Designed miniproteins, single chains, continued (3). Designs and how they scored, part 95

Each design is a single chain, and the fold is of that chain. pLDDT is the mean over its residues in the fold that is shown.

## One batch from the design tools (miniprotein)

Design m11289
Fold by ESMFold2-Fast:
Structure m11289 (fold): chain A 90 residues (1-90)
Amino acid sequence: DREAEREALEAMARRAPNPALAEAVRDAFLERVGPDADPAVRRLAEAFRRLRAGEDVEAAEREGLEAMRELVRKYASEEEKARLAAFEAE
């Protein structure tokens, strides 16, 4: 449910290869969206469920990233969006 969706977001942040990116995700997304379910949060949770089960891993990863980008657009500040985009761009 809502707690499981927040746990999925926290797990994604912890698995980020860049610790600074994980911290930004935690502050921008998890605290702002964790207690309230958004369609993007449900899609992210579903993607995590499939990744954990080893189901359609490639599609699940793509959908999870798209859901994260929607959450950034809705809940992260413009400064946080710019910071995350800088880390995503090499």
Scores: mean pLDDT 60

Design m11290
Fold by ESMFold2-Fast:
Structure m11290 (fold): chain A 58 residues (1-58)
Amino acid sequence: SEEDREKAKEILLKEGFPEEEVRRNLAINMALSPNASVDELVAQTRAMIESREKLKKK
């Protein structure tokens, strides 16, 4: 859980997402899906951040 969180955070930060958004959305997704894999957490968090960005630009 802690290791999975750190791995997911590192991947998203390396992709250039803002640290606050990554930490907040990872915490939410881990609470909602405690059995999610690192890949699932990354995909869910990425989708949430990208969805917000698209709403601002479109």
Scores: mean pLDDT 76

Design m11291
Fold by ESMFold2-Fast:
Structure m11291 (fold): chain A 91 residues (1-91)
Amino acid sequence: MEEVRREGEAGGRIAEAGAKRGDASGLAGGAIGAMGSTLSAGLYGGKEGAEEAARYTAEAAEKAAKEGKGEGSKEAAEAAKKAALNAAEGV
């Protein structure tokens, strides 16, 4: 479903932006955005949609963490990944 893919892509971009910042604002914003995108995907595709969006967001966060090189980038990426996956479990 296109809406689920779009939400997953949006969550991934938010997670990448947060990881690139690597500060408290990037961590908080990235996690909140990733959670919101995953929950929105759940509205379109139910539990399966939320899980698919969360997986995409988690993969994008992992990639951003590797490219970011800093400890703050890794923490921001892990926060976004965890927020997305936990949101999907709640759907």
Scores: mean pLDDT 74

Design m11292
Fold by ESMFold2-Fast:
Structure m11292 (fold): chain A 87 residues (1-87)
Amino acid sequence: EEEALKKLKELDEELMPRVEEALRAYHEAKAAGDEVAALRAEVEVLEIQLEVAEKAYEVESDPELRKLLAEAIEELRERIAELRARI
């Protein structure tokens, strides 16, 4: 449990700067009316969320939570594919 929390903290420290940059890019693109740049930034945010969900699935031992994570992973993959098709 403590080892899993340390691993999640390390992942958060690695990924949070990427999330903040992608969210900044998204808001700037929306303000500028740049739909393509906004879609690219949204894809980056979703790809980071997918990476977090996949790592959570790898370390999760609860079968019910693993099922919910697997469903979330598939939804994220589908949404990423839909947005990428629009770029």
Scores: mean pLDDT 79

Design m11293
Fold by ESMFold2-Fast:
Structure m11293 (fold): chain A 84 residues (1-84)
Amino acid sequence: MEEVERLVARLKELMDNFDNIEAQKELERVADELAARRPDLVITFTKKTKDGKTVTYTLDLANREMTVKVETPDGKVRTSTFKI
């Protein structure tokens, strides 16, 4: 597996677990490694949680920002932006 592809896969996994402090630290580390190889990369993925929420993650490596959009089954939308 190409290193970039491996880092992207790991990054998506960590973004999905961003509420975990250890995952946040690992996310910053992996993002730094990926940015060194692909500084122009924007990573976006959407996941449905077990409690019915739709979570969309967007990581902009050029701006070192991660945006998390959470939509609940009740139609409530929250967007949070984190600097990494």
Scores: mean pLDDT 76

Design m11294
Fold by ESMFold2-Fast:
Structure m11294 (fold): chain A 104 residues (1-104)
Amino acid sequence: SSEQRKRLEELLKRVEELEKKLETKNLSPDDRSELYGLLLGLRYNIQRALSLPEPVSEEILKLLEDAVKNLEEAINSEEVDRSLINKALENLVKASKLIDEQEK
């Protein structure tokens, strides 16, 4: 649907903004690598959802939105919040599995 497409395109824009913020943030190499990996995974799964012939479920949309929000909070914090990174990863993994099931 056009509404779902707009939501997914807005999530991609938010991921792109986070990628830019990571370029200027003072992070350890390990934290930077992990956060870039999560952003790459989010970008990939959002693009998968956009490329499917049928709309994804509201559960998939919410999981992707929650994962982006958790990474935004982690990247905008003064220190790396491991719990937010872990929540983002859990939401991303769950969304990816549901997308896999829809693709079959």
Scores: mean pLDDT 86

Design m11295
Fold by ESMFold2-Fast:
Structure m11295 (fold): chain A 90 residues (1-90)
Amino acid sequence: AAEAARAELLARIDKLAEEITDPHQFVREALRAFGEALERMPLPDSVKASLATAAGLRLVGLQLEMEEGKVTREDIVAEIRGIADRAYAL
C-alpha cells in the first residue's frame, strides 16, 4: 500500500516536472502534491507537520540558490523526488 502511494506521488512529481517549465510554479505544485500525499499517510499530525515544514524550508532554499544561478531546475526536481522518497521510507 505505502509503496503504491509512493510510486503515485513520484509519478505525479515527474509529470509536473514535464508540464511545468517555470521552477517557482513547479515547486508550488510539487509542495501541494506532497502535502496532499502527507494527509493520506498513517502518521501522527506532528510528524506530518514536521515533514511538511522541512520540505518547504529546503525548497525555499533551493529556489533562492536557483535565483543566484547555483542550482538547476533538474536539481530541484531531484530534491523533491528525494523528499517524497524519504517520507515513505519511514
Scores: mean pLDDT 76

Design m11296
Fold by ESMFold2-Fast:
Structure m11296 (fold): chain A 96 residues (1-96)
Amino acid sequence: SSSAVDPRLVELLRAAAEAIEAGKEEEARAHIEEAKALLPKELQELVDELLKEAESVEEELMIVVLVASSYVNGIFDKEKIKEEYYKALEELKAEK
């Protein structure tokens, strides 16, 4: 992909994280949707696939952050992104 990364992507993901910490779940979801819209269509489809398995707004943010981070680092392999997601999910579940 030759597209430049939209600088709003990082700010939207930060705003979503801050909204979650403040207990503003609907505001967090709005920022997550805006961040998703800045991704290439194929990665938006991957986010939508993974969001079907999300059980919390924290998992929804983690999915978008992980896909966005992969995009910024030039990683477009959906299987590699899924592996990183499942690893992050296990780390999240292991926290007390």
Scores: mean pLDDT 78

Design m11297
Fold by ESMFold2-Fast:
Structure m11297 (fold): chain A 95 residues (1-95)
Amino acid sequence: SPEELEEIRRLIGRLLDSLIKSTKDNLPIDTGTIKRLVDGFIHELSTLLPPEEVEKIRELLMEVIEYAEKGDVKGAEEAKKKTLELLDRGLERVK
């Protein structure tokens, strides 16, 4: 439903904001926990969006994590933007 997708989009946005903030502040990142959270979101998204779109979102989420692990704030911010734009397009189609 649009409401479920909107909630997941909000939670993903919050997670990515927190991850990028930790990268900017040079704080340790528990990538194992973050990857488990992402797997949970992908599982839920697979019930709401087409498989091809879910796959693209998964790839972009993994890009954010990889850039964050490398300390590449700019790369992480760009990948986050693309992830949220794709989620927002999905929301517009189901509304």
Scores: mean pLDDT 85

Design m11298
Fold by ESMFold2-Fast:
Structure m11298 (fold): chain A 64 residues (1-64)
Amino acid sequence: SALDEAAERVIAAAEAARETGDLTTALVAKHSAEELLKIGENEKVRRALEAAEEAIREITQAQA
């Protein structure tokens, strides 16, 4: 579905941000996941939010 495809793109962006330490991309991924949750809540959208939050956590901890 279009929602699942969008969630997969957000997951990929969050994972790339985590690997590169790109906090801005991680924050954008979280915002995108939150917008997808307003359209429809499913397992893949929840995974996208979790991936973005994990990326933010790891990047923030590494920069502390």
Scores: mean pLDDT 85

Design m11299
Fold by ESMFold2-Fast:
Structure m11299 (fold): chain A 105 residues (1-105)
Amino acid sequence: MSIEKAEEYFKLGLEKFKEGKLEEALEYFKKALEMLEAALTPLGKTDERVAEAYFKLGEVYEKMGKLEKAIEYYEKALEIYKFMLGENHPKVKEVEKKLEEVKKK
């Protein structure tokens, strides 16, 4: 599967999310994630693009009020970011803050 096509779907997801079209954003981010995982998982690889897709899925579910799903996807993003970037990276702290905020709801 094409990583370039996954990046295209991710961009479309961002556009729909910005427009408040949450169901469409969800579909595009899920397609991007599925294509990235299909391309990278058989090679034993992961990267920040997979983490970014999980993070955006968390944000979409949070805006939909599906807080348990938001927590699940934020935790998946956090695990990958910690592995790739280290626990003290600003991106890790951003996801940790989002996760704390959602858990308080």
Scores: mean pLDDT 81

Design m11300
Fold by ESMFold2-Fast:
Structure m11300 (fold): chain A 66 residues (1-66)
Amino acid sequence: SELERLRKELLELLKKQGMHPSHFEAVDRLVERAKRDPSLREEAIRTLRLAIEQLKETPNPVKSPP
């Protein structure tokens, strides 16, 4: 599923950047809600794609010390 693939990509980027676990929970809730309600599917896909693009723009996390 495209929704599941986008979730996996975003979670891997969040792990790479050392984001707090609350971000993982937010992504999981978004995907699960979209799976239960098909009307939210397109919005969830767009949200996941935008988040992935934003994370890819930052090669290093600005909040983490070198």
Scores: mean pLDDT 74

Design m11301
Fold by ESMFold2-Fast:
Structure m11301 (fold): chain A 110 residues (1-110)
Amino acid sequence: SEEERRERAKRMADVYLRALQALLDALQANRSLITDPSAQALLARLQAILAAPNPGRYISGGLLFEVIDAMKATGIPELIARVDQLLDELREEFADDPEAVALIDNLLAS
């Protein structure tokens, strides 16, 4: 039904918000290790998005995976460990979605 579709969309938005907030918290906790301008720009962008009056307008699975890839690319062990933990958590959350599981498994392997 349309109501079930809206409930799924709301649940997905809540999952993405929780995930992005967890990654932002990890970036902020390790801010002194983030010296690369591109990683600093990502931190600022993510802060601005999550501080917006309606962050759901700006978040997507694409943004989540963009942030994950960027955090792994920093080579900072604390950020990589938090990403890997989050991907394990997301794999359980999306266990019934084979496309999501495949994407998560690819990110874990990299």
Scores: mean pLDDT 79

Design m11302
Fold by ESMFold2-Fast:
Structure m11302 (fold): chain A 79 residues (1-79)
Amino acid sequence: SSRIKNVEDIIDSLSESQRLLELDRYVLFVRMMLTDEDERRRVEELGRQARQSDRDEMTRILREMARIVERIIDEQMRE
């Protein structure tokens, strides 16, 4: 979707400190929208992994978080 593509473009243009800030924003946003405690814990662990990762791994994790956001939006549009 356009949302995921925009996120990837943003990630590629950000400094490492800006990517970490964006990561925190995604973690918070996804946690606020998730109703399942296990899913929230997984997102928290992804955030921890990203902070300890190199640029490529952080990019992968941010893309995974973008996919989670897309899934949540799709689920809310569906019954």
Scores: mean pLDDT 71

Design m11303
Fold by ESMFold2-Fast:
Structure m11303 (fold): chain A 60 residues (1-60)
Amino acid sequence: SAAAEEARQRAMLEGVLRGLREAAANNDLVGMEAGVREAEKHLPPELAAEVRREAERLRA
């Protein structure tokens, strides 16, 4: 169902953002790049863009 898919996408987004913030805290650029690639591969473009913006903010 659409609701189940939206819930799945939100869970994936939360997991990716958590991993991205953890990688940033550890200065792990490879981990941050992997998180962005995972979002681009598995999330809709709008959510992948959100992950990319967070990565750019964390690397500033």
Scores: mean pLDDT 84

Design m11304
Fold by ESMFold2-Fast:
Structure m11304 (fold): chain A 73 residues (1-73)
Amino acid sequence: SMDEDLARAGRAAREAVERGDDAAAASATHEIVKLAQQGGKSEEGLEGARTVAERSRSPAARQQARKALELLE
């Protein structure tokens, strides 16, 4: 389901941030934004977006994460 895909993207985003993989974090965050725009809702997706917004070293990933938070909050 879309909510399950969003949860998976949220987990992938957190794991990417934890290992310092900026490209993977950006990719997962882009997927979170896409699924959230389609009406997906997930607490795991929200947590992933928060993690990227707070901890990612990539300004582009943080900007996408803020967009995701606006859609999911």
Scores: mean pLDDT 85

Design m11305
Fold by ESMFold2-Fast:
Structure m11305 (fold): chain A 74 residues (1-74)
Amino acid sequence: MPSLEEIRAELERIREEIAAAKTVEEVEALMQRAEDWFRRVASQLDDAARAELAALMGEVGRVARERKAELLAE
């Protein structure tokens, strides 16, 4: 089971990859990978850790939406 520190590090890495993505398809693929990972990990966490993971996933989703908007505006 990953620690909260490992979870934060992994989501920060995914967020950076999404921010650097060059296409909408790449952003969507990275988000799908993050969502699949979240589903696998969330079932192994207690309620407090799951809430923190959900909040971090919310931030990743926000960055993905912003990056897709930037790419679609060009």
Scores: mean pLDDT 79

Design m11306
Fold by ESMFold2-Fast:
Structure m11306 (fold): chain A 75 residues (1-75)
Amino acid sequence: SLEELLEELVRTMRELQRLNDELAQAIANNAPQSEIDKLQAEIAELTKRLRELWERADAIDAERTLAVAEEAAAA
């Protein structure tokens, strides 16, 4: 459903933010390259998932999806 897609979209965006913060901390703390590579791979996978969720939500109700995403991003 659209509601479930929007919930997953918001969750995925928040997870991406957390991983980007963890990546920044790992780099600042001179973490092993393997850990940095793993975080980058997870970010890439979630970015792909976000794109899939956006495409499915957009196909249902593009205007409402954009409005909710903008509101969530602003909060």
Scores: mean pLDDT 79

Design m11307
Fold by ESMFold2-Fast:
Structure m11307 (fold): chain A 67 residues (1-67)
Amino acid sequence: MLSEYEQRLIEAIKNGDKKTVEELYKEELERLKEGFINAGFDEELAEKFAQMVVDTELEVAEVLAKK
């Protein structure tokens, strides 16, 4: 099921709104990184895992935006 974040990201990509895409990406990356750190991962692993999750979310949104 698509979250509000995912829907907003897809719409921004469809509209070519590069600024909104970049803002949403940075906000999600920071949110996930903080979440992983709070879950007990060290900063290096938290950054790596957050990056992987956000990159995957962006790839999915780009695929859905083309439909």
Scores: mean pLDDT 81

Design m11308
Fold by ESMFold2-Fast:
Structure m11308 (fold): chain A 61 residues (1-61)
Amino acid sequence: MSDEQRLAALLAFLRQHVPADASREQLVAAARGFELPEALIERLGAVRDVAEAIEVLESWR
C-alpha cells in the first residue's frame, strides 16, 4: 500500500472510529500501525488533539 493510501486510511480511521478526546499516544500508535513515515509520527506526537492530527494529515505532502 502506498504512503498516500496509508495516510488516507488513517484519516478515515480518525474521522470514523477515534473519539475527539483520544490521547497523543493513541494517535501515535495508530500512525505506527499504518506504517506511516517516522517524521509524520513525530509530528502527530506533538499535536494537541484529534482535530489538529486530522489537519496535519490533510496537509502532509
Scores: mean pLDDT 76

Design m11309
Fold by ESMFold2-Fast:
Structure m11309 (fold): chain A 56 residues (1-56)
Amino acid sequence: RAEELLRQARILYQAADRGLQLGQQALKNGMLDQAKKLFDQAQKLREQAKKLEAEA
């Protein structure tokens, strides 16, 4: 069980990192609304990952 929670947390951290990269690209391209959405999603993914790590 703990191994599965840590695996899920790692996947969420990777997804959050990808979201931050896409958000930065959107920001550089002048897509401010899209960048904000991507950063918000990345933050939520990191919060979920932290909860899974705490449960493991």
Scores: mean pLDDT 82

Design m11310
Fold by ESMFold2-Fast:
Parts: sequence; structure tokens; C-alpha cells
Structure m11310 (fold): chain A 93 residues (1-93)
Amino acid sequence: MTPEEMREEVEEKRPEVEEARADPSLPLSMRAQLRMTEEIIEEVLRLIEEGRYEEAERLILEGELRALEEILAEEETEELRKNIEALKEKLKK
């Protein structure tokens, strides 16, 4: 993944976090999780700026896996399970 692709993927997640935070019905635990996601986004951008691309890519993949596992806990679907397995395979390498 190129640094530009990594930056775009991270920036793409930012509007999703903002949209979720705008929901007044979100429980406090979920809001805490969203704050952690924002911190990961900022860390990835910092790593890209520092030229640490391998670490940035790994954080993106780990963050994506974690987000999918959180969704799966609430809305289990076969499609989500397949996506999680694919990400785990990428992280093995």
C-alpha cells in the first residue's frame, strides 16, 4: 500500500467516526471506542509523515480488524466474518 493510499483510507474513516459521534443515542462505551479510533487515525498520519510506512500500514489493518470485530459483536453476518478472516491473513505476513 502506498503512503497516499494509506492516508486516503485513514481519512475515509474520519467521516464515519464523525457521523457515529453525531448520534445522541450512542452509549458512553461506544463514544470511548470512537475516541480511540480517532487517536489511531492521528497516529497513522504521524507515522506516514515520519516515513514509517510499514508501521502505518499495520496500524490501519489492526484498526480495521478491530472495527469489524466490534460490528460483528452487535450484527453478526457471514460477510463480516469473511472480511475479518481476510484481514487476519494479511496480518499473519
Scores: mean pLDDT 71

Design m11311
Fold by ESMFold2-Fast:
Structure m11311 (fold): chain A 80 residues (1-80)
Amino acid sequence: SIKEELFLLMHLLAAEGNIFVAERMLEKGRTDLARKELEAGIKIAKDAIERAKKLNNEKLLKKAQEILARAEELLAKIDA
């Protein structure tokens, strides 16, 4: 439904926002805040993956997986 797709899109936008803020925090040397933002984005992206699967929406599933992978890659670099 349009309502469920819109809700999922809003979740994905929020997760992208968390990654954006994390990247800005890393540029400022604020690794603590970057980690917190990435962890929040990962949680949202994982929830979005489960919602996209239930909706059988392949495009939103792929987007959620891409966001999750990007956030996890950035988080791994913080601890390396």
Scores: mean pLDDT 88

Design m11312
Fold by ESMFold2-Fast:
Structure m11312 (fold): chain A 63 residues (1-63)
Amino acid sequence: MKPSDEELTREIAEIAAAVMRSSVRHSRDKAAATEEAIELLRRLAERHPAARELLDREIERLR
């Protein structure tokens, strides 16, 4: 029960989502950018299990 962990979880998930959308949008190769985004979000979910639910939804949305 760590409020700071919960807060960090939401902040990390929000930043990851925004960065991934921006990265894909700015990429000239959307297919490659989408794959990179999915890999990065998956790595974040592994490192931050508390953010997994939000990150999993972002991965689903990018597919």
Scores: mean pLDDT 74

Design m11313
Fold by ESMFold2-Fast:
Structure m11313 (fold): chain A 61 residues (1-61)
Amino acid sequence: PEERLRELAERHDRIPKSEAIEALKDVPNAKFLVDAFDTDGDGYLDREEVERLIEALRQLA
């Protein structure tokens, strides 16, 4: 799951929350995780937010 998120972050400066959730569709509570890391509440994840999300996923694995 983290590989897909990293790929999206490398290709885009801002990732729509919907794209991040789709990238994590096989992860339980993906929507909750993505919502938690959308700190601006603007519906997008920037590069820093994606990196933090990837780190959290690695710790959960």
Scores: mean pLDDT 74

Design m11314
Fold by ESMFold2-Fast:
Structure m11314 (fold): chain A 83 residues (1-83)
Amino acid sequence: MEEEVRRWLEEIEELEKQGLLSPESAELARRIVEAIARGDLEELRRILLEEYELRVKKTGRSIPKEELEKIIDEILDEVKKAL
């Protein structure tokens, strides 16, 4: 688990360096990975959705939703493959 979490964090960082992820999206993705490390997929999804919606309302700025959804899907798929 710890090694897989590190691998996911590395992938997120690589996507950010390639310009496929904004810094904001990468930060959110890292928080999701931390929730996965706890083994709580339900909490993971809820945290992401609440964080995204709160960020949009509080700052008046939205991050690319398509990229955010893609990261969620990638992370959830990785967790499913690990099981």
Scores: mean pLDDT 69

Design m11315
Fold by ESMFold2-Fast:
Order: structure tokens, then sequence, then C-alpha cells
Structure m11315 (fold): chain A 66 residues (1-66)
């Protein structure tokens, strides 16, 4: 759980730093956390953080492209 919590918080911070509104950042971070939970037994803590970073950046880029 600690690795998933850390990765999810990292994703939330990346979204906020990218200018995503707090309520949207929280919603997307929750969705990312759900994905991370399904991968927690398959990935190392470092891989979970990398996945969280990639997902957060993809979401932020998608929102900016609209």
Amino acid sequence: MASVERAAELARQILLDAGVPEEDAERFAKAIRTVLETQADKLSPEELEELARRMARAVANHLKSR
C-alpha cells in the first residue's frame, strides 16, 4: 500500500504542477491510484512511480490538447 500511496500522490502533484484544477487533479489521481492498485503485485515501487508519472503526464497533455 505505501508504494501505491506514494505513486498516487506523485501523480496528483504532477497534475497540479501542470495546471490541472485541484478537483480534477484529485479525480484523475484517484483513477490513476485504481490502476496502480491493479499493478501493485506485478510492478516494483520504482515501476509504480514511473507508471504514475507517465499516466499523470498523459492526462495533463490530453487536457491541454482540448
Scores: mean pLDDT 80

Design m11316
Fold by ESMFold2-Fast:
Structure m11316 (fold): chain A 65 residues (1-65)
Amino acid sequence: SLVNQRLANVVKYLQDLKLDLQAVALLTEEDLLRALTVYPEDHQNFFNHLQTDIVNLKAYLAQHA
């Protein structure tokens, strides 16, 4: 699934930045969106569905972090 692939890519990106996923889970959707849009100016293609990817990431963190 492309949705699952994008979720995996976002999770890997956050892990590569050495971020604590439990701390990330405490961010609001708005703060998380801001963080992801500021840093990867050259990774905009990963974020073609940014709003959906944020929702999926929050769901993943609720179940796995």
Scores: mean pLDDT 64

Design m11317
Fold by ESMFold2-Fast:
Structure m11317 (fold): chain A 74 residues (1-74)
Amino acid sequence: MVPVIPAEEQEEAIAQLEGLTKAAIERIHKELPPEEAERKSKEIERLTAELKEAIRAQDAAAMEEAARRMEQLI
């Protein structure tokens, strides 16, 4: 049985993810050249959108894959 994540917890997880993504993008723009920062920021935003979709769908495999790609991006 896959544990069902309550809607309230899903919303909290998504909000936390958005906060972390915003902080990561700000850091990247400060540490990297503008060209590279823009490229990485767009990739992070895309992966964040995929992870949000996976959370809403409660697709554990998709969540794990998106998280793995985010980790490799660092």
Scores: mean pLDDT 74

Design m11318
Fold by ESMFold2-Fast:
Structure m11318 (fold): chain A 80 residues (1-80)
Amino acid sequence: MKLSAEELVEKLKEILEEAKKTGDFEKAVEKMVELFKKASEEDRTEALNKIKEELLENNDEEGLKLLQEAANRYDDLLDS
């Protein structure tokens, strides 16, 4: 199933909230990478821009770091 940018944003927010409550950052990164695989590159870029702006507005440094780690891991998997 293909995720829209909007659906991806909502699911990424949910994962980040769970990570903060559990402290399981590695699991959160893995879940985010799996979501990235279910979106087109365009939809992923749009979603990442939207969630990044929201995290910046909320001064969510932890969320930004986790999101960046997930993006880096996904990029490595693409081998592009």
Scores: mean pLDDT 81

Design m11319
Fold by ESMFold2-Fast:
Structure m11319 (fold): chain A 78 residues (1-78)
Amino acid sequence: MNEHAGNAAKLLLEVAGKDGNGLYTAEEAGEAIGKANGVSKEGAAKAVKEGLKLAGKDPNGLYTATEIGTAMDIAGSL
């Protein structure tokens, strides 16, 4: 299970000044992840949205850091 990916996403959101236990859009998560990993926020947000769609989720919804981490792992595995 992608618990490590979820914990990493939570930490990245906290470092970006967000509450790691809050609910986030793919764009907000993508900005935090992109800044931390030196990639574009647009590219990171697109990866989150793709993973959410593959998981049967609405890519424009609000999600926890763990759900975002899981979506990123799904996108990276395909």
Scores: mean pLDDT 69

Design m11320
Fold by ESMFold2-Fast:
Structure m11320 (fold): chain A 97 residues (1-97)
Amino acid sequence: SGVRTLDDGSIEVRLTLTPSLRGLDLELVRELSKYVESATIIVSKSSLNDPEVVGTVETIKKILEENGVKVTVEYVPESSTLGPNDAIVIFHGVKEI
């Protein structure tokens, strides 16, 4: 996983989707959800063939929505930077702390 700030002030978080998704990655998603208005989860279309990966995406979506974040999920073609077990979460509308 990795975190970076984009030119528009959005925060990009890269995750590896596993049944044992690291507690630190889930905690990061949970903490960021308190300070943002919306999030986009970007996953590979090949992830749709794995019910376990789909379940992990739904868990992330639920955490965000429970904190009032508007969530969009986008399925894109697989690439060298986005494989079947990878996700990118972009947090938009970062609020002042």
Scores: mean pLDDT 76

Design m11321
Fold by ESMFold2-Fast:
Structure m11321 (fold): chain A 80 residues (1-80)
Amino acid sequence: MDPETLAMAREALRRLREEHGLSRADLAAVLRSRGFPLADPSAGATVRDVAAYILTRGFTTVDELVADLVAEHRALLAAR
């Protein structure tokens, strides 16, 4: 996995935690709701899981990625 994609994943994880209060466990739930396989389903989402999601979905900016993950997290909360 290339360093640019890993850097994008790390920045997204930082913003999700600091600006939106999303934990690694919250993100694991989001990725599972999108049908995305996790390296360890019992753990929270890793940088590599997020980087693989970026490549699979074709995100080009951190802003697009953060908006996508926040929107799905809010939808999951609304669903109980």
Scores: mean pLDDT 81

Design m11322
Fold by ESMFold2-Fast:
Structure m11322 (fold): chain A 87 residues (1-87)
Amino acid sequence: SAEEALEELERIEKGLEKVRELLEKAAQSTDPLEKEVLLATARRELEDIEKTLRELEKKYSDNEEIQKRIKELRERVRELREELERL
């Protein structure tokens, strides 16, 4: 249902906040092994989020509210991926 999709999108938003925290911790880390683990975890989380967003976009292609929310979250994913690649 559209309600279930909006709840999933809220979970994704919380996941993106977690990714941001992982990247911030990686940027501050002086331990190369800790940094590698944090970046690997962030990469996996972003990949899972991208997969879920793609599935929701396909399932709710005619729902303007869900499509708008997906577009906003995809832009946040793009920004976090660019930050990850710079680390």
Scores: mean pLDDT 88

Design m11323
Fold by ESMFold2-Fast:
Structure m11323 (fold): chain A 74 residues (1-74)
Amino acid sequence: SIKDELMREVQEYLALLSQVMLSLGVDPAQVDALVQQTLAFAQQLIDAMSDQQLQDLLDLVRAQIAKLRALLAA
């Protein structure tokens, strides 16, 4: 489903963000707590959204992942 695709992309985005935070010396326990809290919030938000809102957000998240990957590869 589109909700499952969006949750997968959110997880990928947070995984990349976690790598950046850890490389900057952020405490692994704080990073894990932030990821878990953000995923729980994202799931609640996504469950409340319409299919059109989900598609728009999915496109935005995918674009941000591509930009973040490009920055991390440089």
Scores: mean pLDDT 85

Design m11324
Fold by ESMFold2-Fast:
Structure m11324 (fold): chain A 88 residues (1-88)
Amino acid sequence: MLKLEAGKQYAITIKGDLSREEAEKIAKEVEKILRDNPGVKDVKAEVLYDNEVLITFTVVDPEKAQEAVDKIKEFAEKHGLEVTVEEL
């Protein structure tokens, strides 16, 4: 179980059977969730060549950051997508 820690950087990878257009829409929605959350900073979202979505961020407040990650997991689950969270 990954525990978020203040001052550490994390990557979220979202993958599934996505078109480029779908991946771009998902990247924008996920970036918005993270940017609207005061528990994270340095948010960057990218669509990779295989239409996977990569979002990187730094944790400021672990509890608030976890709320954002949970929202992203719920969003991905609603769309049938896989989410991986890893420390950088």
Scores: mean pLDDT 83

